# Ledger of designs, part 73: designed miniproteins, single chains, continued (4)

Each design is a single chain, and the fold is of that chain. pLDDT is the mean over its residues in the fold that is shown.

## One batch from the design tools (miniprotein)

Design m14522
Fold by ESMFold2-Fast:
Structure m14522 (fold): chain A 117 residues (1-117)
Amino acid sequence: LPEELRALAEKYGLEVIEEIKISDDAYIFVFKAPSEEQAVAFLDGLVALARRLHAEGKPLRLIVTLFKDSNGNLYIIVGVLTTDDPELIEQVEKAIEEIKKKYNLTETRRLRIDVRP
């Protein structure tokens, strides 16, 4: 799954700023989007990836948060979970808040995409 997210970012011209592995079932990616149009295209790609994994019977939860920095640059933070463990979900959400502080980001939207067998 991490390789598929990197490939999707490369396809739509997003920069990978940071990748955090919390566990084998939980990851966080920080992407910088060159435009809102490319950010939307990337999000459409994430939905398509989630649908494909659902068809394969694989559980997937994506926590997608869109941010803006003080210079107007767009950021997408993607929390990825292949488990329903509420402790890992809480760890991912807490890590997203720490990333927000680290990069001085203002949250514009937060989406949750759940795919279950």
Scores: mean pLDDT 78

Design m14523
Fold by ESMFold2-Fast:
Structure m14523 (fold): chain A 80 residues (1-80)
Amino acid sequence: LAALRQELEAQVSTLSEEELLALGEELLDELKRLSIEQGWDEEAVERWKEILLEAFKKASKEQRRELVVHLALAVQLLKS
């Protein structure tokens, strides 16, 4: 996890605020898909995604980088 986190932090360090938001949306869509696959209710997961996306839109560039890294780690954990 530490090595993966460092790799993800390096990858997101070059992204703009707009690119970070777009990547965050993609990762939230992937988390939604994986959560539904694991038996979570689709409506509940969509509501969760909407809340997180609104928080993401209000986040600073540095907060968006950290959020993207955490979302990417969550995707990797759910895939394992």
Scores: mean pLDDT 80

Design m14524
Fold by ESMFold2-Fast:
Structure m14524 (fold): chain A 94 residues (1-94)
Amino acid sequence: EEFDELYERLKEKADEAMKTLIDKLKNSDKIDPELVRQLLELAKLTGDVELMLDVLRFLYKKFGDSPELKEILREFLQETTDPEVKAALEEMLK
């Protein structure tokens, strides 16, 4: 549940492109919807469900109160086929 532990775990698993986006998002006080969409797309391309779940939790912990994040997550839920990713998104959008 500790945000910093999640961030370090993400950086261990993520490739260099994803790490760059994660660092930009972590250091931002305001959500950038374009960076969020780029990070989700890169995570989707890995096919790694655990990595995707960690990315979603990172975004939710950092920006969960943002209407922009909730809109992006709703759009992503509509195109997601993985049951674990769907369940996580549905829980976050309550």
Scores: mean pLDDT 83

Design m14525
Fold by ESMFold2-Fast:
Structure m14525 (fold): chain A 74 residues (1-74)
Amino acid sequence: SDLQEQMDLMLRHARNLLDQAIATKSPEEAEAFLDRVAAALRAYADGHLTPEQKAEFDARIDAVRAEARARLAA
């Protein structure tokens, strides 16, 4: 579906942006950027997704955040 395709695209784009931020920013700037990206994705979810879809998307956002934080701590 268009919605599933859009969610996947947004998460891929977010991963790419976070990887670049971790590689190029200070830890503090990267952490702030990570929080901003997560907030933007959740704002989209609030306006466009059902509660079930939002729960799935939130879980995927949290996974992306956890992965980014693991790389930042390395």
Scores: mean pLDDT 81

Design m14526
Fold by ESMFold2-Fast:
Structure m14526 (fold): chain A 57 residues (1-57)
Amino acid sequence: DYQRKGLESMAKADIEAAYKTSKAAAEMSAKHPDGEDFRKTAEEMAEEFKAKLEAEK
């Protein structure tokens, strides 16, 4: 489970990397007809990682 790994075993730097990867995956998925479901998942993951980074303030 990608979400569980992101939440349970990542340091802040790893969360930043995961956020950037999720954003890139969402952008790539947006350009593919079969990518809509994957895009939604990637966008949700990116939002969650971003919220975690901002909550660190």
Scores: mean pLDDT 69

Design m14527
Fold by ESMFold2-Fast:
Structure m14527 (fold): chain A 56 residues (1-56)
Amino acid sequence: SMEKLKKIQELVEKILSGEYDNLTEEQIRELAKKAGITNEEDIDFLIKLYKKRKES
């Protein structure tokens, strides 16, 4: 659980930094799943951050 939280934090940082601006929403979802994030709420949170970053 702690390791999964760290992976979520790493993805959040990369999304907010713009590192993933060239990726699609589907690729972000795939990265989350590869990091072991299977909770739909956490994946949705990451996608919302990505969309806000990309469109803002």
Scores: mean pLDDT 80

Design m14528
Fold by ESMFold2-Fast:
Structure m14528 (fold): chain A 67 residues (1-67)
Amino acid sequence: GTATALARQHEGAELIAFIEGAPLSPEAKARALALARELQAETDNARIRALMREIRGILESEGVTLP
């Protein structure tokens, strides 16, 4: 519903802001941001989980933990 979509947009905006401020290489940051933007538009739970795993993997490869 609309409330879920708004919550996802807010969550995605916070994730994007976190990634932009994180101490990542430019390549890792660009990849994580692209995936985070894709995540904001995604409604399939399996794809959402896959995108989150990919983002987490990129962050963890640079020693960064999600808050």
Scores: mean pLDDT 75

Design m14529
Fold by ESMFold2-Fast:
Structure m14529 (fold): chain A 89 residues (1-89)
Amino acid sequence: LSALLEEMARRFEEALAAGDRERAAEIAAERARLIARGLAEAAGADEETKEEVARLLEEAARAGVLDGDLEKAERLLREAGELLKRAAE
């Protein structure tokens, strides 16, 4: 997983350097989904919660990278954090 996340980070940097915001957003969203599923798995979440957390982080990544909508990204990250907190305790 770590090696894949590092490779995705490199591809994200290449997309940004090329000015390809759409490709950068797609890579960031895919990477965020993988991280989110890992976090939800570690928290002991069920499959429904794992998918919802993954969806929220994917949307947050797209909002931040593609649209520059940091308020939306922050709201989605906060919602994901609450789901993870409930799953862990």
Scores: mean pLDDT 82

Design m14530
Fold by ESMFold2-Fast:
Structure m14530 (fold): chain A 99 residues (1-99)
Amino acid sequence: DEVKEIVEKAVEVLEEMFNEKFPLYEISEEELEEWAEKLKKYSRLPPSEEAVKVGAAAGLIMYKLYREQYSPEEAEELALNVGALVAWRYQERLEKEKE
């Protein structure tokens, strides 16, 4: 399952960035595509489609968590910011693995 692999990679990057455990939410392909489009409109993204998808998954995970304490609008802005950071960090990881 490609979507599950993307979510697992997103969780790994989030756990490294925040030094804490994150839940493996069930994310559909449609949800992942929706959040990738939100992320593209929000910020400049790395060239790798995989990095953008990993960032989108991370954003959606953070959105679900932030929604427990923040308004939908605040949660989305915070989540998209994290998603963009994850996308760029994952791009750096991909570039190092090619060396």
Scores: mean pLDDT 84

Design m14531
Fold by ESMFold2-Fast:
Structure m14531 (fold): chain A 64 residues (1-64)
Amino acid sequence: SDIDQLRQQMEQLGYSQSTIDNIISIMRRHQQESVSVQQAIDILQQEQQRIKKQQQEQVKKVLK
């Protein structure tokens, strides 16, 4: 299973462990039964927005 590789890649991209676990859970369910992957896409998009805001806040705190 490529799940461990996916987890490592998502962790390197800065996704939270909670988001990674949710995505992996959805992917496993999709393999076992017909489940939409749109939920996974939506979660990833929301997390990208959160990471972007967090990065901006970190920069603001460092640059006094």
Scores: mean pLDDT 69

Design m14532
Fold by ESMFold2-Fast:
Structure m14532 (fold): chain A 98 residues (1-98)
Amino acid sequence: MEDLIAKAIEEGLPLSARSPEYGEVGLVIFEGEDTKRLLVVDVKSKEVIDVIEAPISTPNKELVEEAIKKYNLEITGVGGEVGQEAAVVATRYLLSLK
């Protein structure tokens, strides 16, 4: 399980996680020109809780570890319904920031 999650983080795949405060959350990474953004998504409310921004050179692992520490997350899987819904919510959020 750890090896699969580590590879998924490296490949930028959506993750499912559990938060004590928010319940089921998704983690979605987007790469821009100069920056990476990790969106923390509350799947139940369909809202973006947070956007963690870092330089494009920052490893995906560091953004995920920051989210885990900040929200006391337990990673529960890769993709699935939670990851896919989070990716949809995150994409809509970013498109709204025109």
Scores: mean pLDDT 82

Design m14533
Fold by ESMFold2-Fast:
Structure m14533 (fold): chain A 89 residues (1-89)
Amino acid sequence: MAEEELIKAATETAVKRGFDREEAEEAARAYVERLRATGAPEEVLEELLRTLAEAIKATADAKTAEEEQAALAKYEKRLLELLERVHAA
């Protein structure tokens, strides 16, 4: 499930970066709930959640803070486009 994959990826990456597991998991779950509340088609939501998981993994592969920021910036544009589709549908 794309939701479970995102929550796991976000939580594990945050914990490795020194964030609290409970806070990371709650934040990821809340974000998914907000996306579900838009009523967007499942296909669009699945693509968005998959792209988010990819962005998180790319961030985890970064060796420096600069590389981490660059990875986030790269995926941010695509995520914003998908969010517009979610709200338009």
Scores: mean pLDDT 74

Design m14534
Fold by ESMFold2-Fast:
Structure m14534 (fold): chain A 120 residues (1-120)
Amino acid sequence: SMAADIAAGVARLEASREARIAELRARGVSEELIAAYDAAAREYIAYAKELAELSTQDMSNPEIREKFEEAKAKAEAALKELLLIELRIASELGDEERVKLLVENLRKLGVKEEEIKEAI
């Protein structure tokens, strides 16, 4: 189900977040950029959990549908922000394969080319 897939993805991100922060610090990424990553990851996790919970509820109820659409928009915005920060990190670290993957994902999410270029 969509809820189970979102929940599994969020659980993986939560499980890997601290290890990712430790890796970024060890690789000399700035504390400012690490803090931006942590904030964006936490925000995405929070909205994605809300979206997953709402997706299990009765969508014939207009109030639930409205909350679902709001949570979806917030989760999508938070994911775009997280991926743009990850792109800045990958670019600084010279990780060409990760830069390519993140650019492709950002384009699929409809992020503007100017925003993608500014992150590189």
Scores: mean pLDDT 85

Design m14535
Fold by ESMFold2-Fast:
Structure m14535 (fold): chain A 88 residues (1-88)
Amino acid sequence: DETLNTLVTPKPLLQELLRSVGLQEEKVTVSELMTAIGLYALLQKLADPEDPTVVLVEGTKLGEILEVKSFDSRDSQAILERLLKNVE
């Protein structure tokens, strides 16, 4: 997917999240962003215990960035659209 290779500059709040999962670069690919969001959710144990496809982000930095209370981990398009609002 050509979009996944696009270099973007994360806005400050997203950049802090990326640094917390080991991404220290000023510019990252969209693929690296998607991977970092998944890793953040895994490390913070944000998956719903009853339905691990649901990621519960209310009250987290990720929820603040994406402006949602939860998302479906299988809906990569919806996640991508929200994530791209937080990059330049």
Scores: mean pLDDT 81

Design m14536
Fold by ESMFold2-Fast:
Structure m14536 (fold): chain A 71 residues (1-71)
Amino acid sequence: VPELSEEEQKILKEVVGKLRELSEKAYKEAGGDVEKAEEKTLEAAEKAIEELSKENPKVAKILREALEESL
């Protein structure tokens, strides 16, 4: 597991929290369509990881690994 700085750890926690909120929102907006909610959540997660790769590549790598395990 890549070792993260204190700041990188905070960023990771914040992004994970935001992705969980996005997942809950996607489920609500999909009106019970789990597959549609999951698709929207995955797209949002991929965009967030890509954006993080530019500024915090270590955090982005950890999130990508976590996303793959969630699938």
Scores: mean pLDDT 75

Design m14537
Fold by ESMFold2-Fast:
Structure m14537 (fold): chain A 61 residues (1-61)
Amino acid sequence: DERLALAVELFRRLRREMEMSREELAGVSIDSARTLAATLYPDVEFSDEELRRARELALAE
């Protein structure tokens, strides 16, 4: 799923670039993630479900 892959990369990028711990990444709200996704990928609208799943996948080692 290309959209899910983009959302997973969003969370992986946040962790990598912001040096977020697992706890910090797990604490990123879906609203915050959606706002950031709209900025980085303005042509893609992610659902809350896609963002939650992407966060779970990014948190899986």
Scores: mean pLDDT 77

Design m14538
Fold by ESMFold2-Fast:
Structure m14538 (fold): chain A 107 residues (1-107)
Amino acid sequence: SKEEREVEALRKTREGLKTLAELARKKGDYETAAEIEKIIEEMEERVNNGEKALEVLEWTKKKLEELAKKADPETKEYIEKVIEKIEEIIEALKNGEEIPELKIEIP
């Protein structure tokens, strides 16, 4: 259902961001990791405040784009990959399609 797809989109995005924060920490980019965790917390608050999934996802994408501009180059590449995956999730949600996986491989 549409509601199930919205819940799945938010869940998959949140899990992807958690993995991204882990990767940033592993690379020693603690500042970027902390900011990703803050984005996750704000996503949860926005959902709890009744914001629609599409609005929350578009906000999250914008915050990651801002973060990518100041992140370490190695971390930036992974942030950009996550942004691409969030765009795929947004499009799937808009089109009523199954939400794709947002999986990041930690080397």
Scores: mean pLDDT 86

Design m14539
Fold by ESMFold2-Fast:
Structure m14539 (fold): chain A 113 residues (1-113)
Amino acid sequence: KSKVLEAIDELIKLLNEFLEKHPDLPEWAREQLQDIIDELNRIKTELENSKDPEKAEEQAKKRLLGIYSQLVELLERLAETGPDPETAREALEKIKEIFQKYFPDLKLPKLEI
């Protein structure tokens, strides 16, 4: 089983749990999180159906780096302006841990906690 697929599964689970536990999230955040979940599911489907696993994994890593940047921006904005800053910071740290666990070679931006 691909480490990229494992990372995607863990991210989808984390983001779905975050949405379910926090009904007080502003609509803009809920919509962006759902868009990210939908993109993660698209990447997963493309990886599972790929005839060129090496090329598919490289494309997935590039897209996941974009998703990481979007999640950092979203959760930092929620920590500054949202109803529960502590929960947003905890979610951000968990996302950072997932990316560091599965993609130790990625240059991840430094998070303010």
Scores: mean pLDDT 80

Design m14540
Fold by ESMFold2-Fast:
Structure m14540 (fold): chain A 92 residues (1-92)
Amino acid sequence: MAKELREKLEKADKEALEYAEKGKEAAEKGDAEEAKKYFEKAKEAARKAGELAVELLRALGASEEEIEAVREATEAQVKAIEELGKELVEKA
């Protein structure tokens, strides 16, 4: 049960990590525009993963408190990616 949601979540999490890594590599090479694009894609993938995690938790009967904690964690992750991207792009 929920296998399809879990697979989609794993894919979105992987995409977020891969885009963040590519953003760091672009910034290290001095390509600020490419870095900015990858960090934006990483934030979108992280948001998608958060939405899928909430949907999966609801399907598994999680409490509203647990669902809210995941939403807050997702927002914190997106903010961390944005702050990291800003710092690295400014240094590129």
Scores: mean pLDDT 82

Design m14541
Fold by ESMFold2-Fast:
Structure m14541 (fold): chain A 108 residues (1-108)
Amino acid sequence: DHIKKGEEALRKLDYDAALAHFKKALEEDPMNVEAWLGLALVYFRQGNFEKAIEYLRIAALLKPDDVSVRSLAEFLDNMTGDKRFLEAVEEAQASDKVLSAEELAKLL
């Protein structure tokens, strides 16, 4: 289970291993919201907030009603004292933009 291995790597602060496992989960299922959220969290922990927001938007577009997407955005905003993660999720949830599995694979 690449999601569980990615989460374990994140807990150990092994960001390279976490990225590899979440990318493998997306190779198996590019619609896997948990894997996109995992990538967002890895990039956030590395200080790359631009990529974190990008992957969080993808997760929000795939499942706009998913509580986990909003919960992660609120957590990241609380950690930074900012509102940009939740704002990005809300903008994506209001969007009519649809991403195909082929388009999602190109973002890896």
Scores: mean pLDDT 84

Design m14542
Fold by ESMFold2-Fast:
Structure m14542 (fold): chain A 66 residues (1-66)
Amino acid sequence: MTGKEAAEEAIRLLEAGKDPARAVGLLGEAARAGGVSPEGARQAGNHAMIDNDPAAAAKAARAGLL
């Protein structure tokens, strides 16, 4: 899976409100592979896991796409 594919799959999961832990894991992989900025992945992870706001998480991930 490329960094771009991992980021796109994570965004789909967040927009669907499904499996936020898996989506955050995929964002971590995407950040390591250059598909999303590390800051975008961090902000998305905070929205998903701390705020329980998958819509805000998806927006942060989209804003961080490389």
Scores: mean pLDDT 83

Design m14543
Fold by ESMFold2-Fast:
Structure m14543 (fold): chain A 96 residues (1-96)
Amino acid sequence: SAGQQVRDRLAQIRQQMVDIILDTKPENRKSVLDRISQIEAKLRKQFESLGFSDDQIDEFVSGTTVPEMTPSQLQKMLEILEQVQREIEQLRREFS
């Protein structure tokens, strides 16, 4: 389903963020956590721009439920998640 695609992408993003934090040298952890926080804040703002409520966004990021969405919302959400995955890869390269 469309919701399953979004859920899978969000799960991948969560795992990538955890992996970066765990693999980061202690002296770099604050910088990595600050960058992750910025990425999460930007992601939330982008989902809000698509018409999702704060509660719906919390459900997305926790992986509990994915609300019904239009094909246009799905397409834009997948594009946002792809951009976030590119930003995470850049973060990994900066702190590897």
Scores: mean pLDDT 81

Design m14544
Fold by ESMFold2-Fast:
Structure m14544 (fold): chain A 64 residues (1-64)
Amino acid sequence: SRKERYRALLRELGAPEEHLDTLADQLLQVEDNLRKAGVPDEMIEPSLLVAARHLVEKARAAAA
């Protein structure tokens, strides 16, 4: 599923296990918002990677 793929990506980026569900749900919302805004498919995946990195960095900063 899309959610499991996002969980795997977030884990690779260093997200804590306890936050994977929440962060994956946020990435699903980001993808849906990008598609609703008419962003081309070829730009969605790079944009999601940037969003994922941003979410992980914020989660790490909040834990410090």
Scores: mean pLDDT 83

Design m14545
Fold by ESMFold2-Fast:
Structure m14545 (fold): chain A 95 residues (1-95)
Amino acid sequence: MEEGAKLAREAVIAAGQGNPELAADYVRKAGASDEMVEGVRNATTPLAQAAVAAGAIGQAAHDGKLSPEAYREAMKAAREMGVDPERGIPPAVLP
C-alpha cells in the first residue's frame, strides 16, 4: 500500500478505536492543517473522531498533499468504523 494511503487509513482506524492522539499524529503526517489535527483531538466520541480524521484526510488530498488513493482508503476505513463519510465530508473534498 502507498505510504500516504496507509497513514490515511490508520488515522481513521486509530480515531475510531478511541486513540485521538495517535489519530492526530497520523493525520498531521498525512499533511492536514494544525486546525484539523486539533479537531481530531477535540472530538468527543470515537465515531466523531473518525469522521473528523476522514475529513482532514479528504482536505489534505484536495490540497494535493495526498493521493486520491489515500482519500479512498480513509473513506473505506470510515465506513468500516460505522461512519457515513458522504454525509460528514463537505462536497468540495470528494474525489
Scores: mean pLDDT 68

Design m14546
Fold by ESMFold2-Fast:
Structure m14546 (fold): chain A 80 residues (1-80)
Amino acid sequence: MEAREKAVKRAEEAAKKAEEVGRELFKQGNGKLANETFTAALDALRAAQWGRGSKDPEKATARIEEATKKAEEVIEKAKK
């Protein structure tokens, strides 16, 4: 499904960005926010990996998008 493939790609991109942001925050001494970004990145990657193998593409897409949104929200929080 096109929507699921797009959601997976977005999740992978958000996870990569969150990991980069988390590494910078950890280097700056903000371990709490760094841990939050790393957790969000892992959750997005897990959702994408699970979703690719799901028998229900619509539910998979929704779950992936939910995890991706959380990762993107943490990235935005870290930019401030």
Scores: mean pLDDT 82

Design m14547
Fold by ESMFold2-Fast:
Structure m14547 (fold): chain A 61 residues (1-61)
Amino acid sequence: MTIEGTVVEFTSDGFIVEVDGKNYLVDLESRTAVIDGQLYKLTNSTVALGQKVTFELLGPA
């Protein structure tokens, strides 16, 4: 299963993506995010502000 989000901000720890009107932190080192209690991995090799990015479901967080 994959989901999409939009990069809205960069932080010192990674970047913020918006998914379904909610903001989630993507960890820069692991390239993972916890979205609604599930662990996802970023599939994009590069990221920029305003970019649509894709995440692959890994399992429960």
Scores: mean pLDDT 83

Design m14548
Fold by ESMFold2-Fast:
Structure m14548 (fold): chain A 92 residues (1-92)
Amino acid sequence: MSERELEAEQLASLALMTLSIAARLAERRGDTATAARLRALADELQARVDAGDLEGAAETLERAAELLEAAGDTESAAALRRLAEQLRELAE
C-alpha cells in the first residue's frame, strides 16, 4: 500500500465519521431530511474513494459542508472543508 493510498483512506475514514455524527445530531433535532442527505453523501464519498476518485470525493465533502453550514453545523462544515482540501492535494 502506498503512503498516498493510506492517507486517502485515513482522510475518508475521518470524513465518514464526521458525516455519521452530524447525521445523528440532525436526526435528534428532528431534521430527518438533512440526516438522510448526509447519509447519502457518506455513501457517495465511500464509492468515490473506492474508485480512486479523490477529486470526486473532495467535491462530495464540499457539498456535505454546504449542507451542514445551511443546517447551522458550522464546526462539522469547517472540518469537512479541511478534509476536502487535503484530498485535493493528494489528487494532484
Scores: mean pLDDT 85

Design m14549
Fold by ESMFold2-Fast:
Structure m14549 (fold): chain A 78 residues (1-78)
Amino acid sequence: SLERLLELEEEALRVAREVLAKMDVSEALRAAAERSADVGSLLIYGAVLIALGEASEGDIAAMDAIMEAVEPILQQMS
């Protein structure tokens, strides 16, 4: 159902934000997390930071940790 899909999207973003809160990340990635409506947007902003050469080592590690943490939730979305 659409309601269940939206619940999973909210859970994925919550989990991603919890991961970021525990890691030493740049202000740019922190701002991206606060402004992202969903985890997909957050992942795109993180990828853009990396592509621009503006990501810290902490940002790169955080993006990897987010992907690992949210993968099981995204798999439930089929």
Scores: mean pLDDT 83

Design m14550
Fold by ESMFold2-Fast:
Structure m14550 (fold): chain A 88 residues (1-88)
Amino acid sequence: SAAEKAKEQEEKEIKGAKEIAEENINNVKKIIESKDPEKIAALKKGFENIEPHFEKIIERMKENGELPEVIEIEKKEFEEIKKLLEEA
């Protein structure tokens, strides 16, 4: 049915968002663990450029009809990366 296909699509979107978030977090962890000052500085600069716009990014995701679960994954990813970079 159309409802079953919609549910399968939602499950795929949530799973995809989780996998992307985990990959991004692991990539940040690997760069920090490398102790490469240039790579760490580039990551921090990139994050500092995104951070002031994060609330607007979330609002656009909501306006575009993104799943609440996908939005929550994005928020959790952002907070975890922020914590990792503050501790680096």
Scores: mean pLDDT 88

Design m14551
Fold by ESMFold2-Fast:
Structure m14551 (fold): chain A 77 residues (1-77)
Amino acid sequence: MMTPLLEAEIDAGVAMVALSAAILALRREEAEGNPEAAEKIERLEELLDRLAAAVDAGDVEAVRALTREARAFLREL
């Protein structure tokens, strides 16, 4: 049976993969001359770093909060 921490880590892992994919897509857009892509990449990289740090720390509440923030930002892209 999944523990709350394991569930949070799985959800965070899925979000981190989605953030990484979005960064790669935006890097292509930046290369094509989209100036907005650079700002979005910076925000996605910041979220990815913060989420990875929270997972490494085992901070379940921070992981959940950052996963929600990442999902919200990804929906707005």
Scores: mean pLDDT 82

Design m14552
Fold by ESMFold2-Fast:
Structure m14552 (fold): chain A 112 residues (1-112)
Amino acid sequence: SKVVEILEKALREAVEEALEAVKPYLSPEDYEKLKELLEQFVEHWTKAVEAKLAGNEEEAQKHGQQAEQHLQQALEITEKSGPETLKKFQEAFEEALRRHLGPAVAEAQAIL
């Protein structure tokens, strides 16, 4: 779906910006773990959106829960580096979501 492609690209860009923002504050090992968890977050979030658009509420909820779990684990990795690192990640991610995902949702809705 073109809608899913637009939304996945926007979320991936937001994740990449948040990762870049906290990279200097993480060990190389924790950075790689965070990257992997966020990749799984994007995968399950994308599947949840795809299921939602298909009218499959059960699959959307299942993948949504898995996405939430991976995001929580990602936040735990940033918290290990201290509350300031967690705050930088959250603020960077929220700002990037507003910049990338907000316009992408509007674009996707226009072609639905």
Scores: mean pLDDT 87

Design m14553
Fold by ESMFold2-Fast:
Structure m14553 (fold): chain A 96 residues (1-96)
Amino acid sequence: MVEEILELIREIAERTLGGPFAEREEEHARRVFEEAGLSEEQQEALLAYARDALAAGSGASSELRRALLEALSDPEVQEKIGEVNAKIAAESRARA
């Protein structure tokens, strides 16, 4: 669901301590989006949204947010995002 993507964005923001995304955090996000079947354009839009959310604290562009919600309205994409997020979380725990 969209909430799972927002939780991922929050987790990335927390790990960066309010700074710009580190390369590893962007790589993890791209992996989630790629395995969920998002296009490169959709991946870049989500990362841009995450950067805007980090910089502003909230309230990223409403137009960008709407476009992302429309792109993510596919239930198959939403389900895959959830699965990949769970996989990445498990891998993160295994590395620590």
Scores: mean pLDDT 56

Design m14554
Fold by ESMFold2-Fast:
Structure m14554 (fold): chain A 74 residues (1-74)
Amino acid sequence: REEEILRLEVEAGVKRIAAAVAKKLGDLEEAIRYLEEEIRLLERVVSLSSGERKERAERELERTREELERLRRE
């Protein structure tokens, strides 16, 4: 379902921006929450998509997980 995947991608993008803003403000708890939400959205994109789109989402998911792990070390 194309519309569903697009909406999930947009929502993930919004969470990514929110996490970046929270990090800049020093609110690590808020940033962690947004990254966790982004991960959940990206996991859904991966499950619903295929081919290059799925591969792109998988790469983004991996990068987001790495970023979350770095913040948890703060």
Scores: mean pLDDT 84

Design m14555
Fold by ESMFold2-Fast:
Structure m14555 (fold): chain A 79 residues (1-79)
Amino acid sequence: MISKLELKKFKSLEEALKGLSSKDPATRLSAIDYLTKYLLTTGDEELKKKVLPKLEELKSDKNPEVARAAKNAIEAIEK
């Protein structure tokens, strides 16, 4: 289980959230993978509520690989 200190120490969470809006599709894909793995490992419901709207937007991404990753992430997280 994670502590609040560990959550705060993960500046990469903020960077991953910003990465979802990156111009580079590889960065968006990495951000989806990072956040999905984090949420599946931690079960952070508050972060899940913040991430889900961004993933919903990415389902319509111009890059089909990013769009599929976002769809799969939503399905995995919503279980």
Scores: mean pLDDT 74

